# Designed miniproteins, single chains, continued (2), part 29

Each design is a single chain, and the fold is of that chain. pLDDT is the mean over its residues in the fold that is shown.

## One batch from the design tools (miniprotein)

Design m4985
Fold by ESMFold2-Fast:
Structure m4985 (fold): chain A 80 residues (1-80)
Amino acid sequence: LELTEEQKKQILEEIEAAREAIKNKDIEKAREHIKKLKEILKESGAEGIAEHIEDILTSLLDKKDYDSAIQALENLEKSL
């Protein structure tokens, strides 16, 4: 994944914000941060990764599997 330092920072900020929203049970805010995360990844040329992570996170939030959603965000952070 070819990301600039600024793009990595923005991605990390959106991951942290989404994770905190899930912990606070504010799923609407979590979905909004996931949407922003997807747009940053698409703008960086990582459209396939953006679609994949959105699909996983959306599915997990719809199933109310919040622990797995947080884990998926942490796995994305570690891949940067």
Scores: mean pLDDT 81

Design m4986
Fold by ESMFold2-Fast:
Structure m4986 (fold): chain A 73 residues (1-73)
Amino acid sequence: MKKKKAIVVSRTDDPELIEKGIEKAKSIPDAEVEVRLGMTGREAGEEALKEGYNVTIISVDPGGVTIIIAEEK
């Protein structure tokens, strides 16, 4: 069974935006929810790609919260 992660990425320390991202990530079945702070969604996506995951960006919020799906190959 392949590992799937729903990564909530926020550059901002806004707890309301982070919570909104987590709520959306929890709606993704069979995905482990992970939170990464202090980086952009682009940076987190590039790191996941280097780790050998397939990366899909699900949501980009103008407030700086991004949701990424990382699936093991």
Scores: mean pLDDT 74

Design m4987
Fold by ESMFold2-Fast:
Structure m4987 (fold): chain A 86 residues (1-86)
Amino acid sequence: SMERLEELLRRLEALLNEILKTGKDLTPSQQKELEEIYEEVLRALEEMGADPSRIERLEESKSKDQRFYLTVLIAAVQELLLRLRG
């Protein structure tokens, strides 16, 4: 639902703000939350028929620094929200 994607977006933005505020990497509990959000976003992208190359780029971003990874995830959720809103 749009409401769930908006919740995921707010949570991702909160995680990014935490890194920016502290200058530190996410805690293990925050990393687990990020992984759970990632799985939900990946499923939403697949269900909406996203190109395989888009999914590959998201998967590759997991190997980058946490700020970059969060930025890619935030962009993916924003794109999903735009598609649902028209």
Scores: mean pLDDT 80

Design m4988
Fold by ESMFold2-Fast:
Parts: C-alpha cells; structure tokens; sequence
Structure m4988 (fold): chain A 73 residues (1-73)
C-alpha cells in the first residue's frame, strides 16, 4: 500500500507547512510588540525566526505538492 504511505506523508507535510506558517506569523507579531516597547534587538531576533519558519513552511509545502502529484499519478 504505497499510496497509503504517500497519503500519510502528504498529510504530515501539509501539517508541518501550516505549523511553520503559524510560527512565522506569531514571531512577526511578537517582533511588532517588541519594536513598540523599544526592544529592537528582540524584534530583530523574532523577525529572523519568522523568516526561518517561512522558509521551512515553503519547503514542506513543496514536499506536499510533490507527494500529491505522486498520489494522483
């Protein structure tokens, strides 16, 4: 049942992409709060974390797309 394995991997990849997108949004919001409080260093670190999370979200979204194409073959 290779198709079942691919479907499970697809669901995991989609979940991870959604999780990292959420992490990126949260870190960006936290950066805005820190910037308003005058913590520019903390804001910068949160924005760096948001950027890394967005990169991971994109990687998992691409993996999910590849897996979906294999399932639909």
Amino acid sequence: EEKKKLEEEYKKAKLKAQMYEGVAALNEAMAEVLERKGDEEGARKMREMAEKARELAREYEEKAKELKEKIEE
Scores: mean pLDDT 84

Design m4989
Fold by ESMFold2-Fast:
Structure m4989 (fold): chain A 76 residues (1-76)
Amino acid sequence: SARLVEAARQAVREAEEAARLGREGKLSAEELRAAAEHLRRLAEWVRATLPPEVAAEVARLLEEAVRLLEEAAEEA
């Protein structure tokens, strides 16, 4: 479970970097939205499939990553 939480935390860090690159004009709004959509589907799968204790934390982190990417896409 700790491994999945750490992977989700890494996804947040990667989303923060992608958001920064988006604001610098190095990633398109389309690329940011595509990444957000992929992570949103993953969060839905996590909530449906993993044990509740792990699912809640992992899904929360993935949803945070989605929000960061969507906010950056709107600003791009």
Scores: mean pLDDT 85

Design m4990
Fold by ESMFold2-Fast:
Parts: C-alpha cells; structure tokens; sequence
Structure m4990 (fold): chain A 85 residues (1-85)
C-alpha cells in the first residue's frame, strides 16, 4: 500500500468534494483521511493506493485537469513514507 497527501483548494465546499471524488475515481485511491487546513474550502486529503503505479496517477495531467474541471483552484501532491506517518 502507498499513501499520498493531496492539498486541495476550491471556490466552494461542493467543488472541493467533487474534486476529491474525481481524484479518487481516476486513481482508484481510497480516501483514508481528510484534514482541515484552517482555510475555507481547503483540505489535506490522504489517499491510499494499492501500488506505486496507481499513486503516480495522482500526479498525471489528466487527474489534475479533472480536479480543476470539478472546481479545484489548487492541487499539490506529496508521497507519504512510513517515516512521515
């Protein structure tokens, strides 16, 4: 299992949720945690993937475009290692 952290911001809560859902659908990742960033319509989302190839889909232009099309204004991706959890 591989986990990645995605920082997502959107114009509305509905668009934030839609962007998170699109990332999960396209990558096959499971949403295991959503952390409030203290900013409106912003979240740090931890996705669990079955393997490295699925995790890398999170960084793909297609996944990023789908998230922005859903209403995301910012998307940042970082891989989590066991030492950081």
Amino acid sequence: MVEVAVHVQAASKEQLEAAIDKIAELTGGEVVEIRDTGQPNSALVIFRHPDEAAAEKTKSPETLKAAFDAGATHVSVARLTPELR
Scores: mean pLDDT 77

Design m4991
Fold by ESMFold2-Fast:
Structure m4991 (fold): chain A 90 residues (1-90)
Amino acid sequence: MEKEGEVRVEVRPDGSVKVEAFVDGKLIGKAERPNASDEAAGRAVGAVLQYAKETRVEQRADGSLVITARGTAEEVKKALEEARKALEQS
């Protein structure tokens, strides 16, 4: 059986962006930037969506966007790596 993965990206109104990746319910990595540019935030979201098989988007009362995508362990690892690169570009 292939392992199932989940990637979650949270974009806050203050410019904070957090990406977390899980495989079999275990955190395999995260990337976070408190002052992400709109371009970096958009690229991180794009990386998560690129590997999405099942996507859920939720907007919180404070204006935060939470995007959850599910896929295989390999897809989730690739999504995390691309999102991390996007957030590390300043």
Scores: mean pLDDT 77

Design m4992
Fold by ESMFold2-Fast:
Structure m4992 (fold): chain A 74 residues (1-74)
Amino acid sequence: MSEEEKQALKELLALVSQETRDASQEEQDRVFQALAEAWHLAKEGRFEEAEAILRAVFSPEVARRLIAVLRRHL
């Protein structure tokens, strides 16, 4: 992963932490895992599957924003 991609991921995680600030550590770990899985799927060109993973843990609006970032970087 490039340094630019790492920086983008950190910023996305910071925004997600704001949305899940009252979430348990287990819920935060699930969010992190979902982001990692979606990133992996996006690198394979599987953006629809990546969005489905994100929609399981984020609101539709947040999931769409995250997918837009993934499409832009990959």
Scores: mean pLDDT 74

Design m4993
Fold by ESMFold2-Fast:
Structure m4993 (fold): chain A 60 residues (1-60)
Amino acid sequence: MTPAQLRQAMVDIISERFGVSRAEAERILRETEAGAAEGDPHDQRFLQELREQALQRLQS
């Protein structure tokens, strides 16, 4: 799996969950990644959940 494939799946999950455009979902993902990198526990948990769901989708 490439990092790009994982990121694409995560964006799709956000778009579906929030009912937002793909561009908006990309923005949300970037904000979540930034917060997680700064040690925000909420963003770290959300990012982990997104990765788990993305991996599940990539299994098809």
Scores: mean pLDDT 82

Design m4994
Fold by ESMFold2-Fast:
Structure m4994 (fold): chain A 81 residues (1-81)
Amino acid sequence: MEEHLAKAYPAIKEAVEAALRARGIEPEKLGVSVLSVDGTTVTVGVRFVAGGKEYTATAVLEVSEDGSSATVLSLSEPKEA
């Protein structure tokens, strides 16, 4: 179970970065931490730097069974940390 999450980490990070860019946010540094798992649905805490400020957000993703891809289902509005 935890091994599947570790395998999916690169896909999760890439999907979150793409979702932030789609909102007009260019992250300079991006960290993702798993908060909860419900089947193939993963909730992650996101911490990133943009424009010299640190922000936090929460994302909910659907991860493929093989961990090769992830799709952002929702991304909260980033808050300055």
Scores: mean pLDDT 79

Design m4995
Fold by ESMFold2-Fast:
Structure m4995 (fold): chain A 91 residues (1-91)
Amino acid sequence: MEELEVVELPPSIAALEKEFRKQGLDFDQLVEIREELLKKLEEVDPELAAQLRKELEQALASTDDPALRRALLIQSIGVMELVLKHHEELK
């Protein structure tokens, strides 16, 4: 009952995970994608970029579960893509 925590991704984030698995992207490659998104976000909203970086790093430091770590990373990527899209739409 407890301890079977399945990290259920929102539909938009689940679509990203499906695409990343289709491309065969491992954890390290997802970290690289996140760093590139953070650089873009720092140009638009440096305070939010710093907050999102810190929040994910804290979450990843608290767990060694590879499935949970991957889910947290993909969720972070999805949030950053939504924020960047929102800033583009405000131009």
Scores: mean pLDDT 73

Design m4996
Fold by ESMFold2-Fast:
Structure m4996 (fold): chain A 98 residues (1-98)
Amino acid sequence: EKMPSFKESYEQALEAVKNGDSETAAKHLAIGGLSVGPLFQNISMDEVKAGLATLSKDLQAIANKAIDIVKQLLSDPGVIRGAEAAVVIMARRIEKEL
């Protein structure tokens, strides 16, 4: 399956959030997290949780759904953590656009 770029995943997630499509938004956040997750493997789980807690209730729910998708697809804890960090970073950027 063709993996979208981080930018494409971010833009698709943003548009899905704007359209009220939380399922599509979570999917694209997960895809974006998977694509750039290796860059964030050194982020601690405490930092991921703290970042998630700063999101609005609606975006926190969407980000948690994306994290669940990531956890179902990956088995390595470091790779999962990096992808979770990327999902939270994307969700925080989306919140600024709302």
Scores: mean pLDDT 78

Design m4997
Fold by ESMFold2-Fast:
Structure m4997 (fold): chain A 90 residues (1-90)
Amino acid sequence: MTEEELKELWEEELKELKTEAERRALELAKLRLEGAADEEIERRAEELGLPAELRLGLRKALAALKYRDAGPEDVPAMREESARLKAEAA
């Protein structure tokens, strides 16, 4: 999946989320695309005081981001993970 396609998926997630905390969780996930380490992103989530459920969602989003260089066979798994994150955030 390309960087552009991945960004479009995250923008769709942001549009469906209603709370500022949920938007911040996805913004932290986007830092992974900029090269931030998982440890740094988790630290920022702690500093922001995100609820445990949103922190779980963030970790799932970070896992999905590992597929940004994936081949066609991995794209369905990435999309399913994004959908599950969205369901948990609701």
Scores: mean pLDDT 61

Design m4998
Fold by ESMFold2-Fast:
Structure m4998 (fold): chain A 105 residues (1-105)
Amino acid sequence: SKEEIIEKAKSNDLKEQIEALREAVKTGDLELIEEVAYIVGKKINNIQEAVIVLSYGFRDVKNKEQLKAAAIGLAKGSKLARDTVLAILEKFDPELAEEVKKALG
């Protein structure tokens, strides 16, 4: 359920946080994806964790809308998550990076 996914995202275990993001992505619910990504983003403590979340959490994205929702959510969670997400997107999808920046203000 949506509630179970959100509770999993609040876990202090990085593996549970990644599983929550992947489950949210599988629902296709953009609002849920952004909310779960925001919760996970707040818990990112270093660049290595941010890279792991991006590498594993985004594996099941089906389209750019899901990737954008997840990227916006993660970026809203912390400055570290934002800086890491944008740096990665600027290398692989510069257009999406600009869309995420505009959404963040």
Scores: mean pLDDT 84

Design m4999
Fold by ESMFold2-Fast:
Structure m4999 (fold): chain A 85 residues (1-85)
Amino acid sequence: MTFKKGKIVSVSETSATIETPDGKKLTAKVLPYDAPTSEINKGMREMFENDGKAFAFVGRRDGRTFLTVYAHVNGTIYYATTELP
């Protein structure tokens, strides 16, 4: 499986949309910072195993909050991260 950078083009409290370099858009439900590890692992697995699925979650590093989005498109995983206010 190949990993390539995508672009986050839309963010809300509950969803995020990632765009591939080829212009395809996928929308993911966003898991909050305190989501159970089991739920994060399930979302990642479902995205990894299924074309057309996207997954997003909120993480924290060095006092900053980040949204990370993954999308599976035809054997490629696209990813992007943006800092949240």
Scores: mean pLDDT 82

Design m5000
Fold by ESMFold2-Fast:
Structure m5000 (fold): chain A 111 residues (1-111)
Amino acid sequence: MELPEEEREERLKELEERREEVLERLRDAIDELIEKRLKYKGGKISKEEVEEAEERVRREAERLTELLREINRLLGLPEPPALDREEATLLVWQHILDRAEKRRAERLALE
């Protein structure tokens, strides 16, 4: 029932490398969304461009959530409570967005 420890280590490393890739894409998507929201507020872009950026963030957050579930399963951690993909994506998105906004505010305050 358990994977050999050596195969488990190799699989975990692969998943952690994929997690870093998805985190980088998610950070980029959030930065773009923040900039597009600011431009929309200033009347420079359409609502459709903001909605496209929001959809990109949702897709990357969903990928991250699925990877985290697979990592937890591989580590023998209990499966998180049954959240639908939309709820899980929104929770991850809200958390990462708050962190990205904090980082941007700190960067602007220091410059």
Scores: mean pLDDT 70

Design m5001
Fold by ESMFold2-Fast:
Order: structure tokens, then C-alpha cells, then sequence
Structure m5001 (fold): chain A 93 residues (1-93)
């Protein structure tokens, strides 16, 4: 079911966004234990996103757009633009 696959992908994207935001907060606060915890949650969310993809072109397009937003957020972080990175992560949910 394409709608169920899209729902799973959107849920995984939301989890990924939340985990990344918490990971950034943990890094800012120097909390290595929380950083490891949210890094693991981020990886689990990425694995769910990949496994939910399937063969449907609409599902593949949604996954591609999510990875594009993640890449742009990563670029914004490298450039020190935290506000832009957070705005891009908000678009994942």
C-alpha cells in the first residue's frame, strides 16, 4: 500500500529530524552520552526510511526529497547557518 509506505517514510523523516535536532543540542552542551544516544536514533530512523522505500515512484520521489533536504541541512551546518539548517529539518516532518 503506497499510502502506508508514505506514512512510514514521513514518520521516519520526522524521527530523523527530531533526533538530529537533539544531537545538535547535545553537541552544543558537550553531552557525549546524549550525543551517542541521538546518533543511534538518527541511524535507526535512516534505516527505517531506506527500508520503507519500496518500488513505487511516488515513494522513491518522497525518499529522494528527504535526502535532498538532509544534504542541504548538512551544507547549512558546515557553513555555520544553524537557522537555515533547523528550517530545512522542520520540512522533513
Amino acid sequence: DVEEALARIRAAAGELSAALKKLLEARKNGNEEEEKKYRKRMQEAIDRLISAGGEDPRVLAEVSEIFRLLQEAGTALKNGDLARALALLDRLG
Scores: mean pLDDT 81

Design m5002
Fold by ESMFold2-Fast:
Structure m5002 (fold): chain A 90 residues (1-90)
Amino acid sequence: SQKEKLREMLRLGREFVRAVEAGDLDSARAYQEKLEELYDQLKADPTSTPVALELAQAILDIARALSQGRVSPEQARKALEILEERLEKE
């Protein structure tokens, strides 16, 4: 389901933050690539709701911002928590 794919993206996003904090850049790249694959799958799915696509894009944007040093790991983690709260209330 779309909700399960979004939960997987949130889980991968948290693993990405942990990898960046640990300086494990190879693992961080692998998690980011998996996030991009899941986003592309949701975007290609004609049954995807606008809300699901917005949440998926937000998760990917957080990961990209962290990889570019535009946000801290703490800011990224907080943003992912907010998105998880939103997903579970839907």
Scores: mean pLDDT 87

Design m5003
Fold by ESMFold2-Fast:
Structure m5003 (fold): chain A 80 residues (1-80)
Amino acid sequence: SREELIKAVEEHVEALKKKIESEVPAEVAERINKLLDKALELVKKYLLSEDEEEKEQLKKEYEKILEEIGELLREALAKK
């Protein structure tokens, strides 16, 4: 069900946040975790939506957030 998918995604994001906190500096982890929270909200909205146009827009916003997370990770790794 959509509820089961949402629960699985929420549990996965929580596990990922803990991993990020263990691997990067606290300030970078906090920024990435805020972006992960935003990504989770977009995924939840995507799974609950039946509008293809809304889904495409949510997907684009999600991709932009993933790109921002990737930039933060690259910056943190390059400066160490």
Scores: mean pLDDT 82

Design m5004
Fold by ESMFold2-Fast:
Structure m5004 (fold): chain A 84 residues (1-84)
Amino acid sequence: AEEEAQAILNRLLEEARPALERIAELAAAGDDEGALRLALELARRMKERLEEEARKSKDPEVKAKLEEAVKILEEDIELAERLL
């Protein structure tokens, strides 16, 4: 169950890699606003993907782990939106 949730999270992180690299490039160049805007866009996209995976899951433990990740991401999105 936990291994299945972790596999989903790892897959989503791999899909996010090009965006994460771009965010790092902008931050390194001193474009903090651009980096934050892309991070917020990525976070919103990842939240939607996690919600979809949680809806597809028939394992209540996997579903609970993914829903917890969604909640953490929602809190991070709200914080980032206040900084913009």
Scores: mean pLDDT 82

Design m5005
Fold by ESMFold2-Fast:
Structure m5005 (fold): chain A 60 residues (1-60)
Amino acid sequence: DPEELEKKRELARKVAEVIDRTDAENNSNTPEETARAFAQLQEEIDKIAKEMGLEDVVRS
């Protein structure tokens, strides 16, 4: 289903962007900053997934 795939792609893209950014920051920033970025990432992903009806994907 194109619509469902597009929603999952958008979610995956946002997740990948924040994960990649956090991973890059972990290489150059402090562990504390990285942990904070991960916490914000999880909250943002959960919020987006819930709005898109994909909360189960995030919670798996």
Scores: mean pLDDT 69

Design m5006
Fold by ESMFold2-Fast:
Structure m5006 (fold): chain A 61 residues (1-61)
Amino acid sequence: MLVAPTVKLPESVKDLSEEEQKALLRAITEALDAAAPQTAEEDRAVATAAGNKFLAEWKAK
């Protein structure tokens, strides 16, 4: 790859169901669209924050 990936998700994503993984990706995409990050670092920070928030709510079960 010539460009670094825009997001890195933790291993706990593997514990999510297919439906929950889709919800997580939707939440990340929505956060990125709202924030409109200007750099790859900002993109990763926004995506990571959205992903961590989703996973924290999921783990609070």
Scores: mean pLDDT 66

Design m5007
Fold by ESMFold2-Fast:
Structure m5007 (fold): chain A 70 residues (1-70)
Amino acid sequence: GAEIEALRAKLENTYRQALAALEAGDRVTVLAGIHEMEELREEALKLGDEELAEETRRYIEDVRARLAQL
């Protein structure tokens, strides 16, 4: 539905911004992106979209792993 499509678009945008912030060494923006993705994951779970929630979890783990190397 429209809500799931909107969440997916927000997830893709937030993930891209987090990756750009990692490249720039902008730790504050990376942490904000992780927080935003955690909220999007909760929204996906509330809508019953377990696949989108799992995809969001993988993006969060990817960004956290990269941030740990900064």
Scores: mean pLDDT 87

Design m5008
Fold by ESMFold2-Fast:
Structure m5008 (fold): chain A 72 residues (1-72)
Amino acid sequence: NKEEAKKAAVESARKLGVPHLEPALIERVDTAVEKGDKEAQELLKRGVAYAKEGKYLEAFSLFTRAAELAEK
């Protein structure tokens, strides 16, 4: 779910003390959801799961990696 992934990414950035990255992170997560392949989609799903468990650093890393795959 695109909205769930964006919300989890924003929450992770805020909890890690990097809220200034939110606008760029939201745009990159949108790209990963819309243009990402199967690998990017799986990373987004795992990122959401980690964020729900309060593992914000792991979640943030997964969202960043998913976006990198989709930005090519």
Scores: mean pLDDT 78

Design m5009
Fold by ESMFold2-Fast:
Structure m5009 (fold): chain A 76 residues (1-76)
Amino acid sequence: DEVEKFIKEAEEKYEKGLEVEEWIKKYGPDVLNAMPFEEQLEVAENIAYASLHELVKAGVDVEAALEAYKREMEKL
């Protein structure tokens, strides 16, 4: 089930997102700007997955949300 796989991956990225939040809290947002751009994108992705994980626990339809997000990104 793609949803179950997404939840598992979101949980792993959620933990990574929490580590990044602690880094930002301790060292400030300038730490992110000192990182290579590709690492900054991975950090942003981990934070986004943490948010999606909270939405899934709240009962939001993640598949519909992801489809809407993909449709919006294709317009850019």
Scores: mean pLDDT 61

Design m5010
Fold by ESMFold2-Fast:
Structure m5010 (fold): chain A 93 residues (1-93)
Amino acid sequence: MELKLGPIGTHKISLKELQLAVDSIFNVFNNMGNEVGAAEAISYFVVTLVEQGRLEKEDALKILDQYIAYFKRKGYDKSVEILEKAKAKIESL
């Protein structure tokens, strides 16, 4: 019931790779003026990677905290709510 590739061929997403990917997602939505869409896309991406075992929980929480702080400073309360909900879900995994 559990298909595992041998450890030699398994790539985990690093914090650096995660930062680059999330920053790219953020920039796409930010250029569209869609801060809610940015938060939704970041939440989906990060939560999915943690659920699939491809991203460490600690690294996921670090990137979410970074963007929560950013959106709080900008007053984007809905984006903050979306990311805090994602953070709570990851902490419960």
Scores: mean pLDDT 81

Design m5011
Fold by ESMFold2-Fast:
Structure m5011 (fold): chain A 58 residues (1-58)
Amino acid sequence: MIEEKETVTEENIVTKEIVLENNITVTYTEDPSNPELSERRKKAAEEALEEELKKLEE
């Protein structure tokens, strides 16, 4: 089962954590004060998530 948890702090920092069936956790942070770093981390996490989801569907 896929579980998703989202936490938003007072600093408007959003932390997203996704736990996949094989006990792999994908986490990334969105920080509006550093959009370039946030974008890079988000893309890396999304690519990792897509690869793991593809494995679960096969």
Scores: mean pLDDT 67

Design m5012
Fold by ESMFold2-Fast:
Structure m5012 (fold): chain A 68 residues (1-68)
Amino acid sequence: GLREAQKVMDMAQKLAEHYLAVGDKSKAAQIRQDGERQVEQILKMERDRQWELEMKSLKGKTELELQS
């Protein structure tokens, strides 16, 4: 969910700040980008899960329709 996505972003920001403190700007930027991608994937997986629940409901109906 959004809270989990926000936690991932917070962790990525803390890691990026750590690498900035040791002078690795490139690694900090990469960690931030990775965090953003992971957040997007979490949100996508949550949407996919919502759709899977809808699809399971519809599949039950279509299986009944196909078997009838």
Scores: mean pLDDT 76

Design m5013
Fold by ESMFold2-Fast:
Structure m5013 (fold): chain A 101 residues (1-101)
Amino acid sequence: SEALEETEKKLREFLELENKLLQLISDPNATDEEIKEQLDKLTEKLIEVIKAAKKLENPNEGGLKETIALARFLAVSTEIFLKRPELEPYVKELAKKVLEA
């Protein structure tokens, strides 16, 4: 399925952005502005994954990929709340955008 291949590609891109953001959150020299930029990219890719997953013919496959992406986004959000608590309001605004998608 072309739709499945596109969803898997977007999920891989999401995982690459997640890894980059987690490295940045753990870097004491990283600025809040740099973290916000990467968080915006991760959020946009999450929305792309969700939209692509919803187009899949097999709802179980789509639902699983969406759940994995959402769970990982929540885990990253938790790391930000613990390591960069000043960014919590920004993360909450991005979470609203995800829920509206």
Scores: mean pLDDT 86

Design m5014
Fold by ESMFold2-Fast:
Structure m5014 (fold): chain A 55 residues (1-55)
Amino acid sequence: MHTGKEALEEMLALGLSEAVARSVLRLAGAKTDDDPLSEQQYQGAVELGRLLAGR
């Protein structure tokens, strides 16, 4: 199981701003950086972040 912090760090590594990355994280279901994410929620957040960073 992943944490919100792991998704946030991955999205920041992709070049997203912290504000955008945190918005994606909240949409994935994480209220805080310490909230647990399912594999599907984590992958969904990272893929959405990648799409936003990639134009």
Scores: mean pLDDT 78

Design m5015
Fold by ESMFold2-Fast:
Order: C-alpha cells, then structure tokens, then sequence
Structure m5015 (fold): chain A 85 residues (1-85)
C-alpha cells in the first residue's frame, strides 16, 4: 500500500538527522513515482511539517523530466497546502 509505505518514510525522515534527511529526500525525489511523492507531501503537511514538504516537492520538481508530471505535482501541492492551512 502506497500510503503505508509513505507513512514509514515520513517517520524515517522525521527521525533522521539533517544530513540523513537531505540524502533521503534526494533519493525519494529521484527514484519515486509521482503518486508516492504526493502521498509523502500530504502526510508531511498533515503533521505540520510544511518546510519539509516544500523541500521534498522542490527536489521532486528538479528531478521530474515530464512537464505534465511537473504540473500535476505543483497542482497537488497547492491543493494540499490550501487544505492544511
């Protein structure tokens, strides 16, 4: 289940030191599909980790070659940020 895996990764991110967190964010952004990244961002926003959610989104946008996927990531993030104001 994608959301369960995302929950585990959020826990790992929050428990990691600054260097490990940076490495994990870059690895996720480079190697994960869009749906997984959206799930991670949603959970981070639910937990009040807005800066970390933004960092993950920024890294994902840098690693997304497909313009349609890039637009979808940006749109999903805007939707989630509005929900979790």
Amino acid sequence: DIRKKAEEYVEKLLESDEEERRKLIKEIAKNSDLDFIVALVEILLERGERDLAHELLSEALLNTDDPEERERLAAEYQRLVQRHR
Scores: mean pLDDT 79

Design m5016
Fold by ESMFold2-Fast:
Structure m5016 (fold): chain A 94 residues (1-94)
Amino acid sequence: LKYEALELVNELVKQKRLEELAEILKETAEISKDEEVKKLLEEAAEKFREAAETGSEEKLDEGARLLNKAIELASEKDKETLKYLVKKLEEELK
């Protein structure tokens, strides 16, 4: 799950689909029952949205760091949220 999520995220970033990524992360945060995972996903979503709007590499890097932390943490204590994220990312990349 963790490596699958990271590969799918990387593909959306390579395709410059940052607005879609931000929306998926926001939706994923809404179903999380872990406050720390939820907060990291919400913050990552906001950074990716800002990166999409401005083209900012700094915001893109911040979003990637926050998302990496969210995925690591979810892999340990919120696997259902991570499964949801992978499903949503796979659906977007069809």
Scores: mean pLDDT 85

Design m5017
Fold by ESMFold2-Fast:
Structure m5017 (fold): chain A 55 residues (1-55)
Amino acid sequence: SREEVRRALQEAGLPLSLEDEVYDTALALARAFGYEEVRRSHIDLAVTIVEYSLL
């Protein structure tokens, strides 16, 4: 959920302005892994990917 994305961003020390990008990345990851729902693991991986894309 978007609330879980915001929590993950806060835990990682990243700006909440990244919420939409992280959520879209998590959805793409869930779909690629054959899941109908976004899992916390997809969100955590999406946060890592987005963080590294900014460097």
Scores: mean pLDDT 80

Design m5018
Fold by ESMFold2-Fast:
Structure m5018 (fold): chain A 71 residues (1-71)
Amino acid sequence: ELSEKELKANQIINKATREAMDAASAGDREKVQKIIDEAKKELESLGFSKEYVENAKKAIETVADIAAAEA
């Protein structure tokens, strides 16, 4: 099914999404940005395309923005 590389990417994205939601709900915009930047660097280090990394970043940002709006 998914390669080991893709499984690692899913773990990175899922962790970053949860952490970003928690930080956003707390109003910690600086921490949200740090979490997104760290996830981006990890995905880039695994050799994912710029398009893949940007789509992952946008997904995390969207979820964090929703969490911040609900807080």
Scores: mean pLDDT 82

Design m5019
Fold by ESMFold2-Fast:
Structure m5019 (fold): chain A 100 residues (1-100)
Amino acid sequence: SMEEEFIEEVEKILKEAREKAIETRDPGEFQKARAEIEKLAEKYKASEEVKEELLGHMTAMEFEMQYFVRNNVSDEEAEKTLEKAIKDTKKTLKELLEKE
């Protein structure tokens, strides 16, 4: 479905952002991903609620990565935490889209 395609494309963008952010130690990779997510949401005509929820999750991941950089958290620990955040985002999206 278009909803499943949207979720899959969001997950891909978030996973790529996570990999780049960990490799570069740059939280700004999530800001770049945010622009891609906003464009994707427009393409799929996502509701304002879905957009706000997604952007909120992305802001949280950016702040998490900023914390990891400042506190010299290992790549392995950062990866695990962000992987959980991506899974939580995917679950929230599925629940929101099922209500629409």
Scores: mean pLDDT 87

